Designed miniproteins, single chains, continued (2). Designs and how they scored, part 44

Each design is a single chain, and the fold is of that chain. pLDDT is the mean over its residues in the fold that is shown.

## One batch from the design tools (miniprotein)

Design m5510
Fold by ESMFold2-Fast:
Structure m5510 (fold): chain A 78 residues (1-78)
Amino acid sequence: METATATFKAGEPAQRVADFLRAHGVSVPELAADTTVADFANYLSTDPALRAQGVRVEPPVIKGEVPDDTEITITVPL
């Protein structure tokens, strides 16, 4: 199965993830300006509609504070 993958840092603006997902045909909600990649990754891992579209998040986001430079990888089917 063909996939697109991108890696983001936990402290980055979540808009970067939203732009990546929209570029690959995934519908995502409007994000608050202060939403981080880590905040959005938690949402992506729990939304059943995004999970049904094959969206994957690695590593599973740990609840609580993570270092801003923690790498989070997001994968979508093409």
Scores: mean pLDDT 73

Design m5511
Fold by ESMFold2-Fast:
Parts: sequence; structure tokens; C-alpha cells
Structure m5511 (fold): chain A 79 residues (1-79)
Amino acid sequence: SISLIRGTLNGNVGSLGMSGTQTYIDKGDYEKAGEMAAGTIYMGAEEYGEKMIELVKKKDKEVGERAREEGRRLREEFK
């Protein structure tokens, strides 16, 4: 959302993404955890997104690496 990008909210975006990623990891849904991490990178909270990627990679390395690449790709395409 453009409204979220306009806010002083990088830490809040990262915290929400981290919480969502942990929830999906706890449920064993590593694909959705990866999507949450990729979305966090796309929204510009990259330091939080990278921490989330490392959590996903501990469970499924391939899912974590795909999520990292997807988040960076989306960020570059929609600059």
C-alpha cells in the first residue's frame, strides 16, 4: 500500500512480517512463511525480511532461497 510506504513504519512493517512468518513456521506452512518474508523485503523492511528468510531456510532451504529471490525481484520490478 502507498499509505504504508509513506509512513515512518519500517519497524512496524518488519514486526508484523516477523510475527506472520513465525506463525506460519509454527503451523509447518513454509511456503506461506516464505511469502510473508518476501512481502516484508518488498515493503522495504529488508533487515527483518532477511531474518525471516533465515528462519524459513532452517526448515526448508529451497523455499527460503526462492522467497529471498522473489522478494528482491518484486522490489526491483516495482521501483
Scores: mean pLDDT 72

Design m5512
Fold by ESMFold2-Fast:
Formats: C-alpha cells, sequence, structure tokens
Structure m5512 (fold): chain A 97 residues (1-97)
C-alpha cells in the first residue's frame, strides 16, 4: 500500500511538472491577452480615434508587467517542484535504510 502510494505520488508529480510547464506558457499568453484587451478598452474610453496608437505606446509596459508576473509564478512553480522531488527522494532513501 505505502510503496504503491509513493509510486502514484511520483507519477502525479511527473504529470504535474509536465502540465505545469504547459500551463506556464498558456498563463503567459493569456495574461498578455487580458492586459492588452483591458488597456485597449481603457484607451478607447479616453480617445477612441487613437486607441490603437495609445496601446502601442504602452505595449512595452504591458510586456514588462507580464514578464514580472510570469517570472514570479515560474520561480514559485520551480521551487515547489524541486521541494516535492527532494521530499520524495528523502522518503525513499529513509525507507530503504
Amino acid sequence: AEEARLARLRAELAVWEADGDGNLESFKKNLYKVLYEEELSRAKKIDPQNAEELVEKNKPIIEDIVDVIYNSVKKIHDRLVAEARAGLAAEEARRAA
């Protein structure tokens, strides 16, 4: 039972890690899209005729915000994956001893 549970947790970690990488790429794309659409909506309320030009001027700021958030999320994800891997390895070593 315990050995089967550890094997399952190991498999779930591998799936979560692979899924996490896919989710991080999708997260970055979706975050940019949401922030861009929000800025475009705001620009249209201020100056409907020049909204696209206003968004283009703010594009580097949107990209910087996306990068800051993405890097923070990725750092947390990478840390949690590393900690989970280390925990499983330590438990396997403890049980083998």
Scores: mean pLDDT 73

Design m5513
Fold by ESMFold2-Fast:
Structure m5513 (fold): chain A 84 residues (1-84)
Amino acid sequence: SLEEQIKELTERVIKKLKLSPEQIKELNEILSRQSFSSLEAYKGGLAAFLHGRFGYSLRQVGEALEVSPSTVSYWIRNLLHAVQ
């Protein structure tokens, strides 16, 4: 299911970026307040939070999400453009 894919991806990101217990709590709180239409929509939102709120570089976010830093930049730019 989408929820299982989101959970698995989130656990992978937590391990790769070595998120603190406080960051994990904040991420879980954010996830509980939002619904995502697809795994790709979730990846874009997650990338924006990891980079913008937690201060991870585009490279670190890309490595955690298994995409290029250019893809992370594209997702964040598109997410910001979609906000009205």
Scores: mean pLDDT 78

Design m5514
Fold by ESMFold2-Fast:
Structure m5514 (fold): chain A 71 residues (1-71)
Amino acid sequence: MQLLRDTAVELSRRLRELGLTDAADQSQRALDAGDPRKAVAIGLDALTRVLPHDELAEVARRVQEVVEQVS
């Protein structure tokens, strides 16, 4: 699932930019283990704790679109 993998990488990079290094490392480990869905879930959960509602809604919408296309 290349779209999920790309999304997981993008989320991990955003987590690092926000200083959420532990969550980014957990997401990267899931991706390295071949579980891009888990990597995306870890990233989205971490962003829920720090992003304002408007930015979180946009990120969640993009993730949902990717999940819908690869499910």
Scores: mean pLDDT 75

Design m5515
Fold by ESMFold2-Fast:
Structure m5515 (fold): chain A 64 residues (1-64)
Amino acid sequence: MELERLIEEAREAVRNDDAARVSGLMIYAVALEIEGRTEEARRLLQAIEDAAKEAGIDLSLKLP
């Protein structure tokens, strides 16, 4: 239930170009993975990626 709230916050933060909030949510996802809550971490990361794609933002900066 809290995860669903975080997913919505992630989509809103990306939509508003709130880089600080997006970074905080990514750090939280890493903490979830360290705790063994891998599925919850993946769902949060997926929401951030989806919102970034829709907003035209690439979280993967570049690849030469």
Scores: mean pLDDT 73

Design m5516
Fold by ESMFold2-Fast:
Structure m5516 (fold): chain A 78 residues (1-78)
Amino acid sequence: SEAEELKKKAEELYEEGRALIDRLAPQHPVVAAVARRDLEETYKNAKEAIEKGDLEKFKEYVENLERMVAGLRALLAA
């Protein structure tokens, strides 16, 4: 189902985000701390949305996770 595919995607994005933040932390500890807070909050909100059956809200949070991960990748590439 679409919900199951998005749940898997959200989990993968969350795991990748955490790994990228861990790689940023030695050089940019403040940026890493802010990113970690935002990643944790967005992922928690995503889980709450899908638990309530709000697929549209869940999609918005997954899109936010995608943007966050893309931003973290860009910072590490710079």
Scores: mean pLDDT 88

Design m5517
Fold by ESMFold2-Fast:
Structure m5517 (fold): chain A 69 residues (1-69)
Amino acid sequence: MSPSEETARIVGLVLRIMGAVLEGDLESAQRDKDALVTLLRELGRHEQADAVAAVDPTDVQGIVRAVNA
């Protein structure tokens, strides 16, 4: 996976989490957050994965900050 493809997948999952939170779909927000954590671990970004895992799925700004760490 190229760095641009990695970024696109990460951004896509963050946008899905944001959409789910805006709709009040906390179950989908949690599932998409878990998918983001899994993706970050697969990419070897373990510190970012741990940071995202620690954030509440409704704290979208916290998730964005964790991904950009």
Scores: mean pLDDT 82

Design m5518
Fold by ESMFold2-Fast:
Structure m5518 (fold): chain A 65 residues (1-65)
Amino acid sequence: SLVDKQIKAALEILEDPSASEEEKLQVVSRVMYLAELTKDPKLEEALEKMKELMKKEGIEIPEPK
């Protein structure tokens, strides 16, 4: 599905050691936007996993509603 493809693409970037902090924040923001727009529980669950990955790297995610 489109949702599964978006989640996979975002996680690949977050797990890429060569990806910049800006790129990682951009993909997390995109997933946040989609989760808020769709209310899809898969996107919400993926967003929590993405937050854990960002926290592990010391990158703070801004909390836009």
Scores: mean pLDDT 76

Design m5519
Fold by ESMFold2-Fast:
Structure m5519 (fold): chain A 90 residues (1-90)
Amino acid sequence: SLREEVARLQAEAQAAYAAGDREKAIELAVEAQELAFEYYAKQGLISEEEAEKLKELARKAGEALKAGDLEEAEKLERELQEVGERAAAA
């Protein structure tokens, strides 16, 4: 159920981006990421504390993208990847 909801939000985000609705695309992508991290925590793949950190990074990346700060967004997305990889390795 949650996995299907994440996939749907990701598809909606891509559709919004393709339609030129950048703000909606960013909001939907962040929402999909937050749900994915909750799902991973529920499955025991990451801790609840790690999921909370990943959600915060996803929100900050989304805000940077909305502000047009591509440099900060790329930095935060890199941090997201690194935290996710470390959590998966533990």
Scores: mean pLDDT 82

Design m5520
Fold by ESMFold2-Fast:
Structure m5520 (fold): chain A 100 residues (1-100)
Amino acid sequence: SEFEEAKKKLESEDPQVRIDALRELVKLAPEHPEETVEALGKLLFDKDPRVRMEAANALGYIGPLAPRLAAQVLEEALKKETDPGVKQAIQNALNYLGIP
């Protein structure tokens, strides 16, 4: 399936390929809400801050589809994040989900 192919691309060594796969998963989120939030949650801990930023933004957007899981992964990521821009993206996502 397109969803399974996108998930496989998240294992790419190329951060741009992981970002492109992330964007495809976001398009498929209504059909796979919990699995998409879980996959994006893992990308919040990606080695590339650009990937972590995109994952935080995506979780703000689709998080309402699985709000408890989205809030949990964003809160855990915020505790460990050191990049100021990614921290702001995570905080913005939490604020969008109604978490101060």
Scores: mean pLDDT 87

Design m5521
Fold by ESMFold2-Fast:
Structure m5521 (fold): chain A 82 residues (1-82)
Amino acid sequence: MVKEKLREALDYLEQALRAAAKGDIESAIEYTQKALEILKTVPGSDEAIKLVQKALEALEQGKVMEAVRYINEAIAIVKKML
């Protein structure tokens, strides 16, 4: 069950990354928020949660490249948890 939630969060983070790359900031925010909601239900995800929250703040400020860096860092951490 935990691994399935981590895979779902990973899929949303990858979708957020693709949306951001296309300049679709609204979809990037939505996918990043969905990933955050899932990660909050998974014990041991504090580091990934902090990075996803920083990505959301960056997206809301229009700092797309900064957000992409935080999303990539969160993806790397989630992959290590699988």
Scores: mean pLDDT 86

Design m5522
Fold by ESMFold2-Fast:
Structure m5522 (fold): chain A 115 residues (1-115)
Amino acid sequence: MDEKFKKALEEYSKNKKISEDLKLVLAKLASLSPEEFLKIAEELFKFFSSLDLSKEEWEALLKVLEELLSKIKSKEKQEEVKNIAIKELKKNNKEDLIPDLEKVFEKAKEEAAKK
């Protein structure tokens, strides 16, 4: 599982203009357990924050992140992931994307609390 996931991330890095590679990466992310996602969250946000994603690619990523985050029932772990994501966006001068990211965490936290 990890090897196939890392290979998909590498292929996306190599061919960042190819939307099909992003779809594969997003599909792999959507298949992760909450524990698996938490283990790679920092590296994922470092990777995606370093990319000049299109508006469409960013919106697709946010939808997958919302689903993954809604499975994390620990408020402390959700806050840690949020802080990592914001930190990585700020490091790459993408502070304009922070409001959309914060909305995703807010929605995911609400959904996690309901179930």
Scores: mean pLDDT 72

Design m5523
Fold by ESMFold2-Fast:
Structure m5523 (fold): chain A 61 residues (1-61)
Amino acid sequence: ALTPEQLAALTPIRLAIQNGDLDAALKYAKSDPQNLEALAYVYRQLGREDLADLVEQQAAA
């Protein structure tokens, strides 16, 4: 589960996903290189679990 602060940071990404605009969601996630969790979340929503796993490994390192 995400904290309220993490959910607030993901708000524009979540809204883009809800609207079916996955390109906008990916663009928002990539705009913050420190927010690798958001990028992994978007890749999972795109069905790109391979990319999500790579991003999560980078965040953990």
Scores: mean pLDDT 72

Design m5524
Fold by ESMFold2-Fast:
Structure m5524 (fold): chain A 117 residues (1-117)
Amino acid sequence: SKIKEIVERAKKALTDPEAREELLKNLDSILDYIIKVLKDPNATEEEIVEALKALSYILQVLARDPEEAKRFLEKYGKEIEKALEEVYQRPDLSDEVIEALKKTAEALEKLREAAGV
């Protein structure tokens, strides 16, 4: 599963500098894929949870560098907020999706704080 691979790559980037550098080099393509999954009305609850987990880890990695955090928010902030809003509008959200949304929203808020916005 491509999304599960992205989760593992993002999680590893939290503790491994080489994995962090690889993640940042491929950030645009990784984010395009995550956002595509989050906006897909046919995506399964499992796919949505994995995409939210991947995004949460990426936001945590980016929050460590104020300049990277600011550049990321300028480029993707509005699109991510729209994607999260679309997930909130899905019918019959499971507790697992709601929990993943809360953690991702918390990570986004911490990223904004790190960026000085």
Scores: mean pLDDT 88

Design m5525
Fold by ESMFold2-Fast:
Structure m5525 (fold): chain A 99 residues (1-99)
Amino acid sequence: SMEKEKKELIEKLERELKQLEEDGETLFKALASTHKVKDLLEGLLEVLDELKKKFNIPEEVYEELKELIEKAAEYLVTDVKKAVEYWKKFYELLLKYLK
């Protein structure tokens, strides 16, 4: 059911947010060393587009989530701590909308 899928997504996002709070800089440094920023950004935006369709995310919320992903990607190479902060804001906004 959609409600069950939504609950499972919320639980997954809460676990991932906690992991980012504990290990975010280490995880993002590893990610930046193994992937092109453009490829990561494109993949993350595709996932966001699927979430928008599946959970009927309002355009205003979608644009804000998109901007947070783009900012996280922008800072991934230059300021990993700031990239993690934008990525945490992405999870927090998505969770706020889904709850």
Scores: mean pLDDT 81

Design m5526
Fold by ESMFold2-Fast:
Structure m5526 (fold): chain A 73 residues (1-73)
Amino acid sequence: MEEEILKLIEEIQKLLKEAIEEGLPEEVLQKMMEIAQEAGRQMAELRDDLEASKEVLEKALEEMKKLKEEAKK
């Protein structure tokens, strides 16, 4: 569980770095950051619920990936 959560956090951080390196518009980067921050807030409320925290991170990662793909159009 903890290893999976850490991997998801690492993937989110990697995705943000890739978006910055690819020179995505500031508005898109801001939206991606807002998704990541919202996931962090939800995890703080869930505290000991590692399964729910994992689901929140997975959903955030999917939304950020979709936003990045659509921004390339």
Scores: mean pLDDT 79

Design m5527
Fold by ESMFold2-Fast:
Structure m5527 (fold): chain A 88 residues (1-88)
Amino acid sequence: SEAKEKITELTAKTLLFQHEAARRLAAALAAGDEAAAQAIEDEAREFVLKALKEIEEIAKKNGLSEEEVEEAKLEGLKRAQEELAAAA
């Protein structure tokens, strides 16, 4: 379904964003740039919270069960893992 696919895409995007944010954070900390490190942490936190809220709204609007939401999230995790493996 379109709703499940959107949850899958949001989950994958969130995981890929967290991976890139972690790399940027490590670089900022290595450089001693505390301001950049804080900005990256704040950006990552806001991204995750926004994604979680959007997933919840999609699930509610489309009458998805907890099982269907979890399945869509697992598909998103698989997509993110495949993209990260391809980039390595």
Scores: mean pLDDT 88

Design m5528
Fold by ESMFold2-Fast:
Structure m5528 (fold): chain A 107 residues (1-107)
Amino acid sequence: SVKDTLYKEFETSVTAAKAAIKARENKESESHINQLIDDFKDAASRFLGLGKTAALIEKNQKQLELTEEIGREAKKFIEAIKNHKSVDEQESIFRKLVDAGTQAIEA
């Protein structure tokens, strides 16, 4: 189902994001961190595309608004990791992504 696919892509993006934060905290290589960012971007892109399409078909304005919020926070997350923002700032953005994603799946 669409909801099962959304959940799978959400879990994949959450796993990659969490790994990227830990890799930054542990001062791992830029190459490894960039690979984790790409894994996050790929999963987030699939989640956002599916979420937007489902929201438009079902005329679910709340799910559409949450999907747009997730897109904005995902961009901020990538920028925070690439620009060596604090782990606390990275985790703050990550929490907003998880909260919005959970709400979007349940909407």
Scores: mean pLDDT 85

Design m5529
Fold by ESMFold2-Fast:
Order: structure tokens, then C-alpha cells, then sequence
Structure m5529 (fold): chain A 75 residues (1-75)
């Protein structure tokens, strides 16, 4: 459930002292899309440098962030 994952992420953000509770759903979706883009950029740099394991890990993270954003948009 995307909402359950979102609540877990909000709990993490609260532990880190971020004011995530006040964000709109659109702002949360934008956050996950930015996180996916950043992970994809890092994956491309790692792949270019020959570090396939790091590239695979960041691509996996990017896909997960995109999936969460899609689930939140569909909810």
C-alpha cells in the first residue's frame, strides 16, 4: 500500500526533523519524483564509471521512488 509506505516515510522524516506533515499530496509526489531523478542520475554516473553494482542499486531505488509516486497519484 502506497499510503502505508508514505506513512513510514513520514515517520522517518519526523525522526530527521523535517516538517513533512504539512506537505500537500502534490508536494510529496514531487519529492518522490525528484528522488527518483537523483537516483537515476547517480546510476548513470556509476555505470559510466564501470561501477555496475552501484548503478544497479540506484536504478532499483529510482524505480521504487517512481512506483511510490505513481501509487500516490492513483490513490
Amino acid sequence: DALARHEAARAQAKAEGTPWADWTPEEVIAFYRRAAEKSEETAKLAEKGGDQETADNHRYAAERFRRVAEELEAA
Scores: mean pLDDT 75

Design m5530
Fold by ESMFold2-Fast:
Parts: sequence; structure tokens; C-alpha cells
Structure m5530 (fold): chain A 118 residues (1-118)
Amino acid sequence: MELSKEDLALMYITLLAQELKRALEQRAKQSKDPKVKAFLEEQAARLAELVKNAGKLTPAELAEGLMDVLIDTLKKAEELNDQETVKMAKKAIESLIDILSRYDPETAAKVRERAAAA
């Protein structure tokens, strides 16, 4: 049975959120700074909650929720001078835009505007 564009978008955004959660958890384990570790663990927990609820969300709602986490992560990482987390957040935003551009161009445009404003 053929998956819809909406089903594919939801699946790929969920996979992106899961990958990012794993990467942040690994960075938290390697961090020697308690403030950086706590911040990374907090963002990973937010991604875990988003993934848990993904089946109840539209792709656009999931993308907006992920974008909220990504913008907060980017701003806090810049504040803490954590350049590796800044790079990860920017790469995740680009990956989200790439996914949405293939399956939901209207939501991709909205996410791109939010990224430019951040």
C-alpha cells in the first residue's frame, strides 16, 4: 500500500527527532560542564516527549514542535558557547527544511522564515 506524502513527512521528521535526541544524549554523557550536560539532557527529554506524541500530531505540528526545540537549543548553545551543539542544531534545521521541501513546501517556507528570524 502506497504511503502518502503526509505519512512520509511524519516518518522522516520523527526519525530526525530521534537521531537528534540520541546525538544530544551522547554529547551530554561526554560533557564535563554540569550546565552544558543539564541543558543537553533537558533538550533530549523534550525531543523524547515530541517523538512519544508524534502519532497524535500532523507533520506540520510535529515540524513546528521540533523547530521550537531546535531554536531554543541553538540560542542556549550560543549563550553557553557550545559550538558543536550550535552546528548540530543548524544542521538539524537544514535537514528539517529539506524533508519539508519534498513533502510539504508550505510548512517548509514557514520553518525557513522561523530559522531566518532566530
Scores: mean pLDDT 86

Design m5531
Fold by ESMFold2-Fast:
Structure m5531 (fold): chain A 80 residues (1-80)
Amino acid sequence: KALALSVAFFANEAAVAAGQGDFESAKRYLQRGIKIASKDERLKEVQRLLQEGLKAVEQGDGESAKRLALKAAATAMDLY
């Protein structure tokens, strides 16, 4: 419950940062979300989406990073 909310928060922050081209902040938020999501098996899909978002950020693809982070946030909220 609380883990899903925390992951959704960091995923939303990552999406905002990626949308603004702030890849350093986006990377930090995605990494935090991944660590939290790894603690709950129900969040496995969320963790996968955040990892794909991190790869997009590392490749300079802000649009894909934003889309993946928003999907991760929505998926986490569905589990809350």
Scores: mean pLDDT 86

Design m5532
Fold by ESMFold2-Fast:
Structure m5532 (fold): chain A 106 residues (1-106)
Amino acid sequence: SDEEDRELIRRFEGYLRELAEKLLGVTLPDIPEDASVDEAVMELMARALSIVDAVAEKEGIEIHSEEEMKDLLVELLVRELGVPRSEAEELVNHMFDLYNRVVAAS
């Protein structure tokens, strides 16, 4: 539902903020309150990809697929923030599903 999607977006935004601060020393701005779900998803995915790319470069990891991007993002949520693995996997998969739906609709 739209309400469930907005709750997942808020949760993902919070985790990405914590990862960016902890791993990159960067403070991410809040997503505007008037942003659409589609706008919020696109912005959060851009942020997630930037964090993953920065970590991959630092750790000498080559990422060749969406599955490898998801795996690294899940590992960062678990390792750095203590998110339970099942919860991290569900959140990341749901966010990529939202992103792919937005891209397909464009």
Scores: mean pLDDT 85

Design m5533
Fold by ESMFold2-Fast:
Structure m5533 (fold): chain A 76 residues (1-76)
Amino acid sequence: SAEKLLKELKEKIEKEIEENREEIEEAAREAGLDPEEVIKRAREIGEAMAEIKALVAAGKEEEAEKLREEKTAELA
């Protein structure tokens, strides 16, 4: 199901962020960015992409496109 896919994708994204947290924080500091803000933004982007992918998998392509536009505006 799309809901199960969404849950699995969100769990995978959180695990990937956790496993690479030190590298993300180091890269953020080298770029002069706040590591906590970079991690927060990475989570928000990851969750948005997971929701879009789940909608596409459910055949809700119009809803997926709308969400992509909304999240692109929100995260910019």
Scores: mean pLDDT 79

Design m5534
Fold by ESMFold2-Fast:
Structure m5534 (fold): chain A 89 residues (1-89)
Amino acid sequence: AGLTAEQVLDGVLEQARELAERGDYRGAVTLLRNGIGFISHHAIAQGDLDLAREGHRRLAETAREIAEVAPPEDAERLLKVAREAEERA
C-alpha cells in the first residue's frame, strides 16, 4: 500500500527536524522546499484545498521553529521558505 499525502508530509517534516538537529540546515531547507512542491503538486492538482492549506501551514511552522535555533544565515533561508509556504496556505 502507498503512503497518503499526509503521511509523506509528516515524514518530510520529521526528517527536516532531524537534519536540523544534526546541524544540516541546508538539507533541512532543501527538504522543506521540496515539501512545498509536493503539497502544491499533489493537493492542488487533485483539488484537495484543505490538505494544501494545512500542509503549507504545518511546513511554515516547522521552518519557523528550525529558524529559531539555526545560525543567522540559515535562519534567513528557513524564514524565506516559511513565507513561501504561508503565501500558498
Scores: mean pLDDT 84

Design m5535
Fold by ESMFold2-Fast:
Structure m5535 (fold): chain A 94 residues (1-94)
Amino acid sequence: EKGKKIAEALLKGDLATIDEIDEKTKERYEKIEKMPEEEKEEEALRIVAEIFGEEGIKLIEEHARKLFEESKTPQEVVEEFEELIEKLKKIVKE
């Protein structure tokens, strides 16, 4: 449950929810916001690995690949992100 809330807040950029969950996770999230763009991606993936494990990383990579390989409309991009969030929530619940 806690990991699911952290993951959803992180993906939505909801600092208020992160504040209620874990001081260490909040600190890492705040550091990510202040990082150079290239380093943000690496640190975000590290947090995802800690919350979702290898399966979560694989899902993110697969969805990212689909978005980069094909030209998508803004609506299709949103739908792809929503599917990713739902899949990540299932991993945390198990």
Scores: mean pLDDT 61

Design m5536
Fold by ESMFold2-Fast:
Structure m5536 (fold): chain A 61 residues (1-61)
Amino acid sequence: SEEEARRRQAELTRKFRDDVLKAKNLDEITAVAEKYAPEFAELVRRLGPENVAGGTFGKAK
C-alpha cells in the first residue's frame, strides 16, 4: 500500500544516513549507495517519481 511505501521510504532514508555516517572512506559510501539503490527504485515504482524525487535521488521511470 502507499502508506507502507511511505513508511518504508522514511525507514530506508534513516538507515541509509546511518550507514553513510559509519562509512570511513568513499569506497564504503559507494557500497552503501549500491546496497540501497534497488530499494529506493522499488519505492519510486510504488509511489511514483514525483512523490519520491523531492528529497531522494530523483530519476526513475
Scores: mean pLDDT 69

Design m5537
Fold by ESMFold2-Fast:
Structure m5537 (fold): chain A 56 residues (1-56)
Amino acid sequence: DNSERVRELIREIERLAEQAGLEFEIEGFDLSRATPEDVRRLEDLLESLRAFIRDR
């Protein structure tokens, strides 16, 4: 389910961002209308955050 995947990714991104001392909110995602493109964008953002945190 794209909606469940988006929710999982948003939570993980927010957790990692907070751990890195970053404050931001992910908006503009309607969980009832989540698309595979939304999932890919969030996965890309998550990987970018992981790389940033890992190298720090």
Scores: mean pLDDT 73

Design m5538
Fold by ESMFold2-Fast:
Structure m5538 (fold): chain A 76 residues (1-76)
Amino acid sequence: MKLIEILKEILQKIIEGKKLKADEAEKLVAEMIEEIYKNSSKSTDKDEINEKILKEMEERGEKKELIDKFKELVGI
């Protein structure tokens, strides 16, 4: 998914405590997830989309910290 790179950058900035306000960062993550849901014309199940995002991040060798933060924000 092309949005996963943007999601990863936002998650990384949240973890690093960089210049994003916490509420702004969480809003941007929520907007990215919502955009992924809207662009998924076949899947109506948000849990299925979340699992796909997690699998993609794991397959790319993303840091556990990023994966854990994503899980926290989506309520997994």
Scores: mean pLDDT 67

Design m5539
Fold by ESMFold2-Fast:
Structure m5539 (fold): chain A 89 residues (1-89)
Amino acid sequence: PVVTSSSETEVVLENGKAVSTGHASAPSGYKVTVSVIFHTPARQYLQEVTVAEPSADVTMTAPEEITEDIKKNSDKKVTALWLVTSRPE
């Protein structure tokens, strides 16, 4: 069975990088895939990570190109969309 959840998290600028943090968890016998979409006025960027731990805080760091776009909009709220999918295996 596949379980999917989604949420939106504010992006924070940390010394030279844009980061978004969230929490991912897998039920026993499942793996979690975390997909994060950074949305700037100029573009969208998707990152994915598979979490092997049953429960983990996940930090996604945007590449420099996306970080620069976010820095241009530091006076505005920038968010990242999180999609968490749980699968057996």
Scores: mean pLDDT 70

Design m5540
Fold by ESMFold2-Fast:
Structure m5540 (fold): chain A 106 residues (1-106)
Amino acid sequence: MEEEVIEFFKKAAEYHIEEYKKTKDKESVIKAMKAYLELVLLKGDKEAKEKFKELAKDLDKEELEEMLGYLKKLVETAEEQGLLTEESKKLAEELEEYIKKLIKEL
């Protein structure tokens, strides 16, 4: 995957987290989390996975279901394009199970 795309999602995640710190707008945290999911799929980014998990614990059920849907679509798209690596697949499966666990505990 192109380095420019990876750098874009890193900057997007950082920007949206800083906006959330200033505004407390939940939409900013959702955008940051979507950027972390992109990094997990594109780079197998373990740090992005951990940052996603930390933010996910504060989401409500509807927000968690949105994240689960987004993750599933990213995995399907990456697999269809032949871009899904074993590392990114394993990290995505770990995140899917984590989100499902959080939804059950609500």
Scores: mean pLDDT 82

Design m5541
Fold by ESMFold2-Fast:
Structure m5541 (fold): chain A 96 residues (1-96)
Amino acid sequence: SYEELKKKIEEAEKLFEKGAEEVRRLLREGKPEEAREKFLKMVQELDAMEQEIAALLDSLRGTPEEKEAEEAVKEFREKMLPKIKELYEEVEKALA
């Protein structure tokens, strides 16, 4: 359902926020290898959630909510991709 889709998007955003805080904490503690491991685990969990979001979006095809669902997923992806890239760059810089 569209409500389930919105809930999954919200859960994915919260997972990233918590994971990013943990990664940045490890970087501040001088533990860049542990930060990278936490980052990769978070990306793996986000990828699994993206698959669930994609499946929910597909289930909304031909429904009145299809257009709103497509827009919500697009906004989610456009918002998340730059944040993930920024965190990746922070980790890679610490490992150099």
Scores: mean pLDDT 88

Design m5542
Fold by ESMFold2-Fast:
Structure m5542 (fold): chain A 67 residues (1-67)
Amino acid sequence: SELERDIAEAIALISVAVAQANGDDPEALQKARDYIVAGKYDEAIKILRDAGLTEVARIVERAKELA
């Protein structure tokens, strides 16, 4: 489904960002992943936008529309 695809893509991109140290706060990015898995998309979107991961936040917003 589109929701499952968007969730998988967002989680993969966050995992890459954490592994490459592309953020100043890896704990916040891990929380964003946990929120996505829990279906708490608004909380995840805020963390991702604050971290500058605007494209990942957009993918989560699309997933929220499908959920």
Scores: mean pLDDT 75

Design m5543
Fold by ESMFold2-Fast:
Order: sequence, then structure tokens, then C-alpha cells
Structure m5543 (fold): chain A 82 residues (1-82)
Amino acid sequence: MKDVKKYVRKARKYGKKGDTGSMVKYMTDMGDVMSRNGVTMPKDVVDKVKKGVKYGVKGNNDKSTKYFGDAYKMMDDTMKKS
């Protein structure tokens, strides 16, 4: 979870800067880390991450940033309560 949260944070940061390529790269890296560690992300977080990638690829940085921000907040809240 900690590594996944770090990649979501990086994706959000680059999304805000309009660097869609770096944003997509960090989301891909996140997926690889999750797969290697057998980590299952909550469905709601996965849905927000997928929407963030979708809008980022389409060049809609505002929507992409909002979705990644929501995903990051959900993961952060989960880590604080666990």
C-alpha cells in the first residue's frame, strides 16, 4: 500500500503540471508494483485510478487530476485508519 500510494501521489503531481506522459508512467509503475506484491486495491480506488488514466490520456488534465487526487485521499485515509 505505501508504494502504491507514493505512485498515486506522483501521478497527481505530474497531472497538475500537465505532464500526462509522466502521470501515465507512474500509474503503470503502480500497477506493476501491485501485481508483483499480490496487492489488491479496493474497487472504489481502482475505479478512480482508471478514470484518472483515461482522462489523462485524453488530455483532460483537470478531470485526471481530480480522480487521482480522490484515489490518493482514499488510500491516505485507509492508511491512517489501519
Scores: mean pLDDT 70

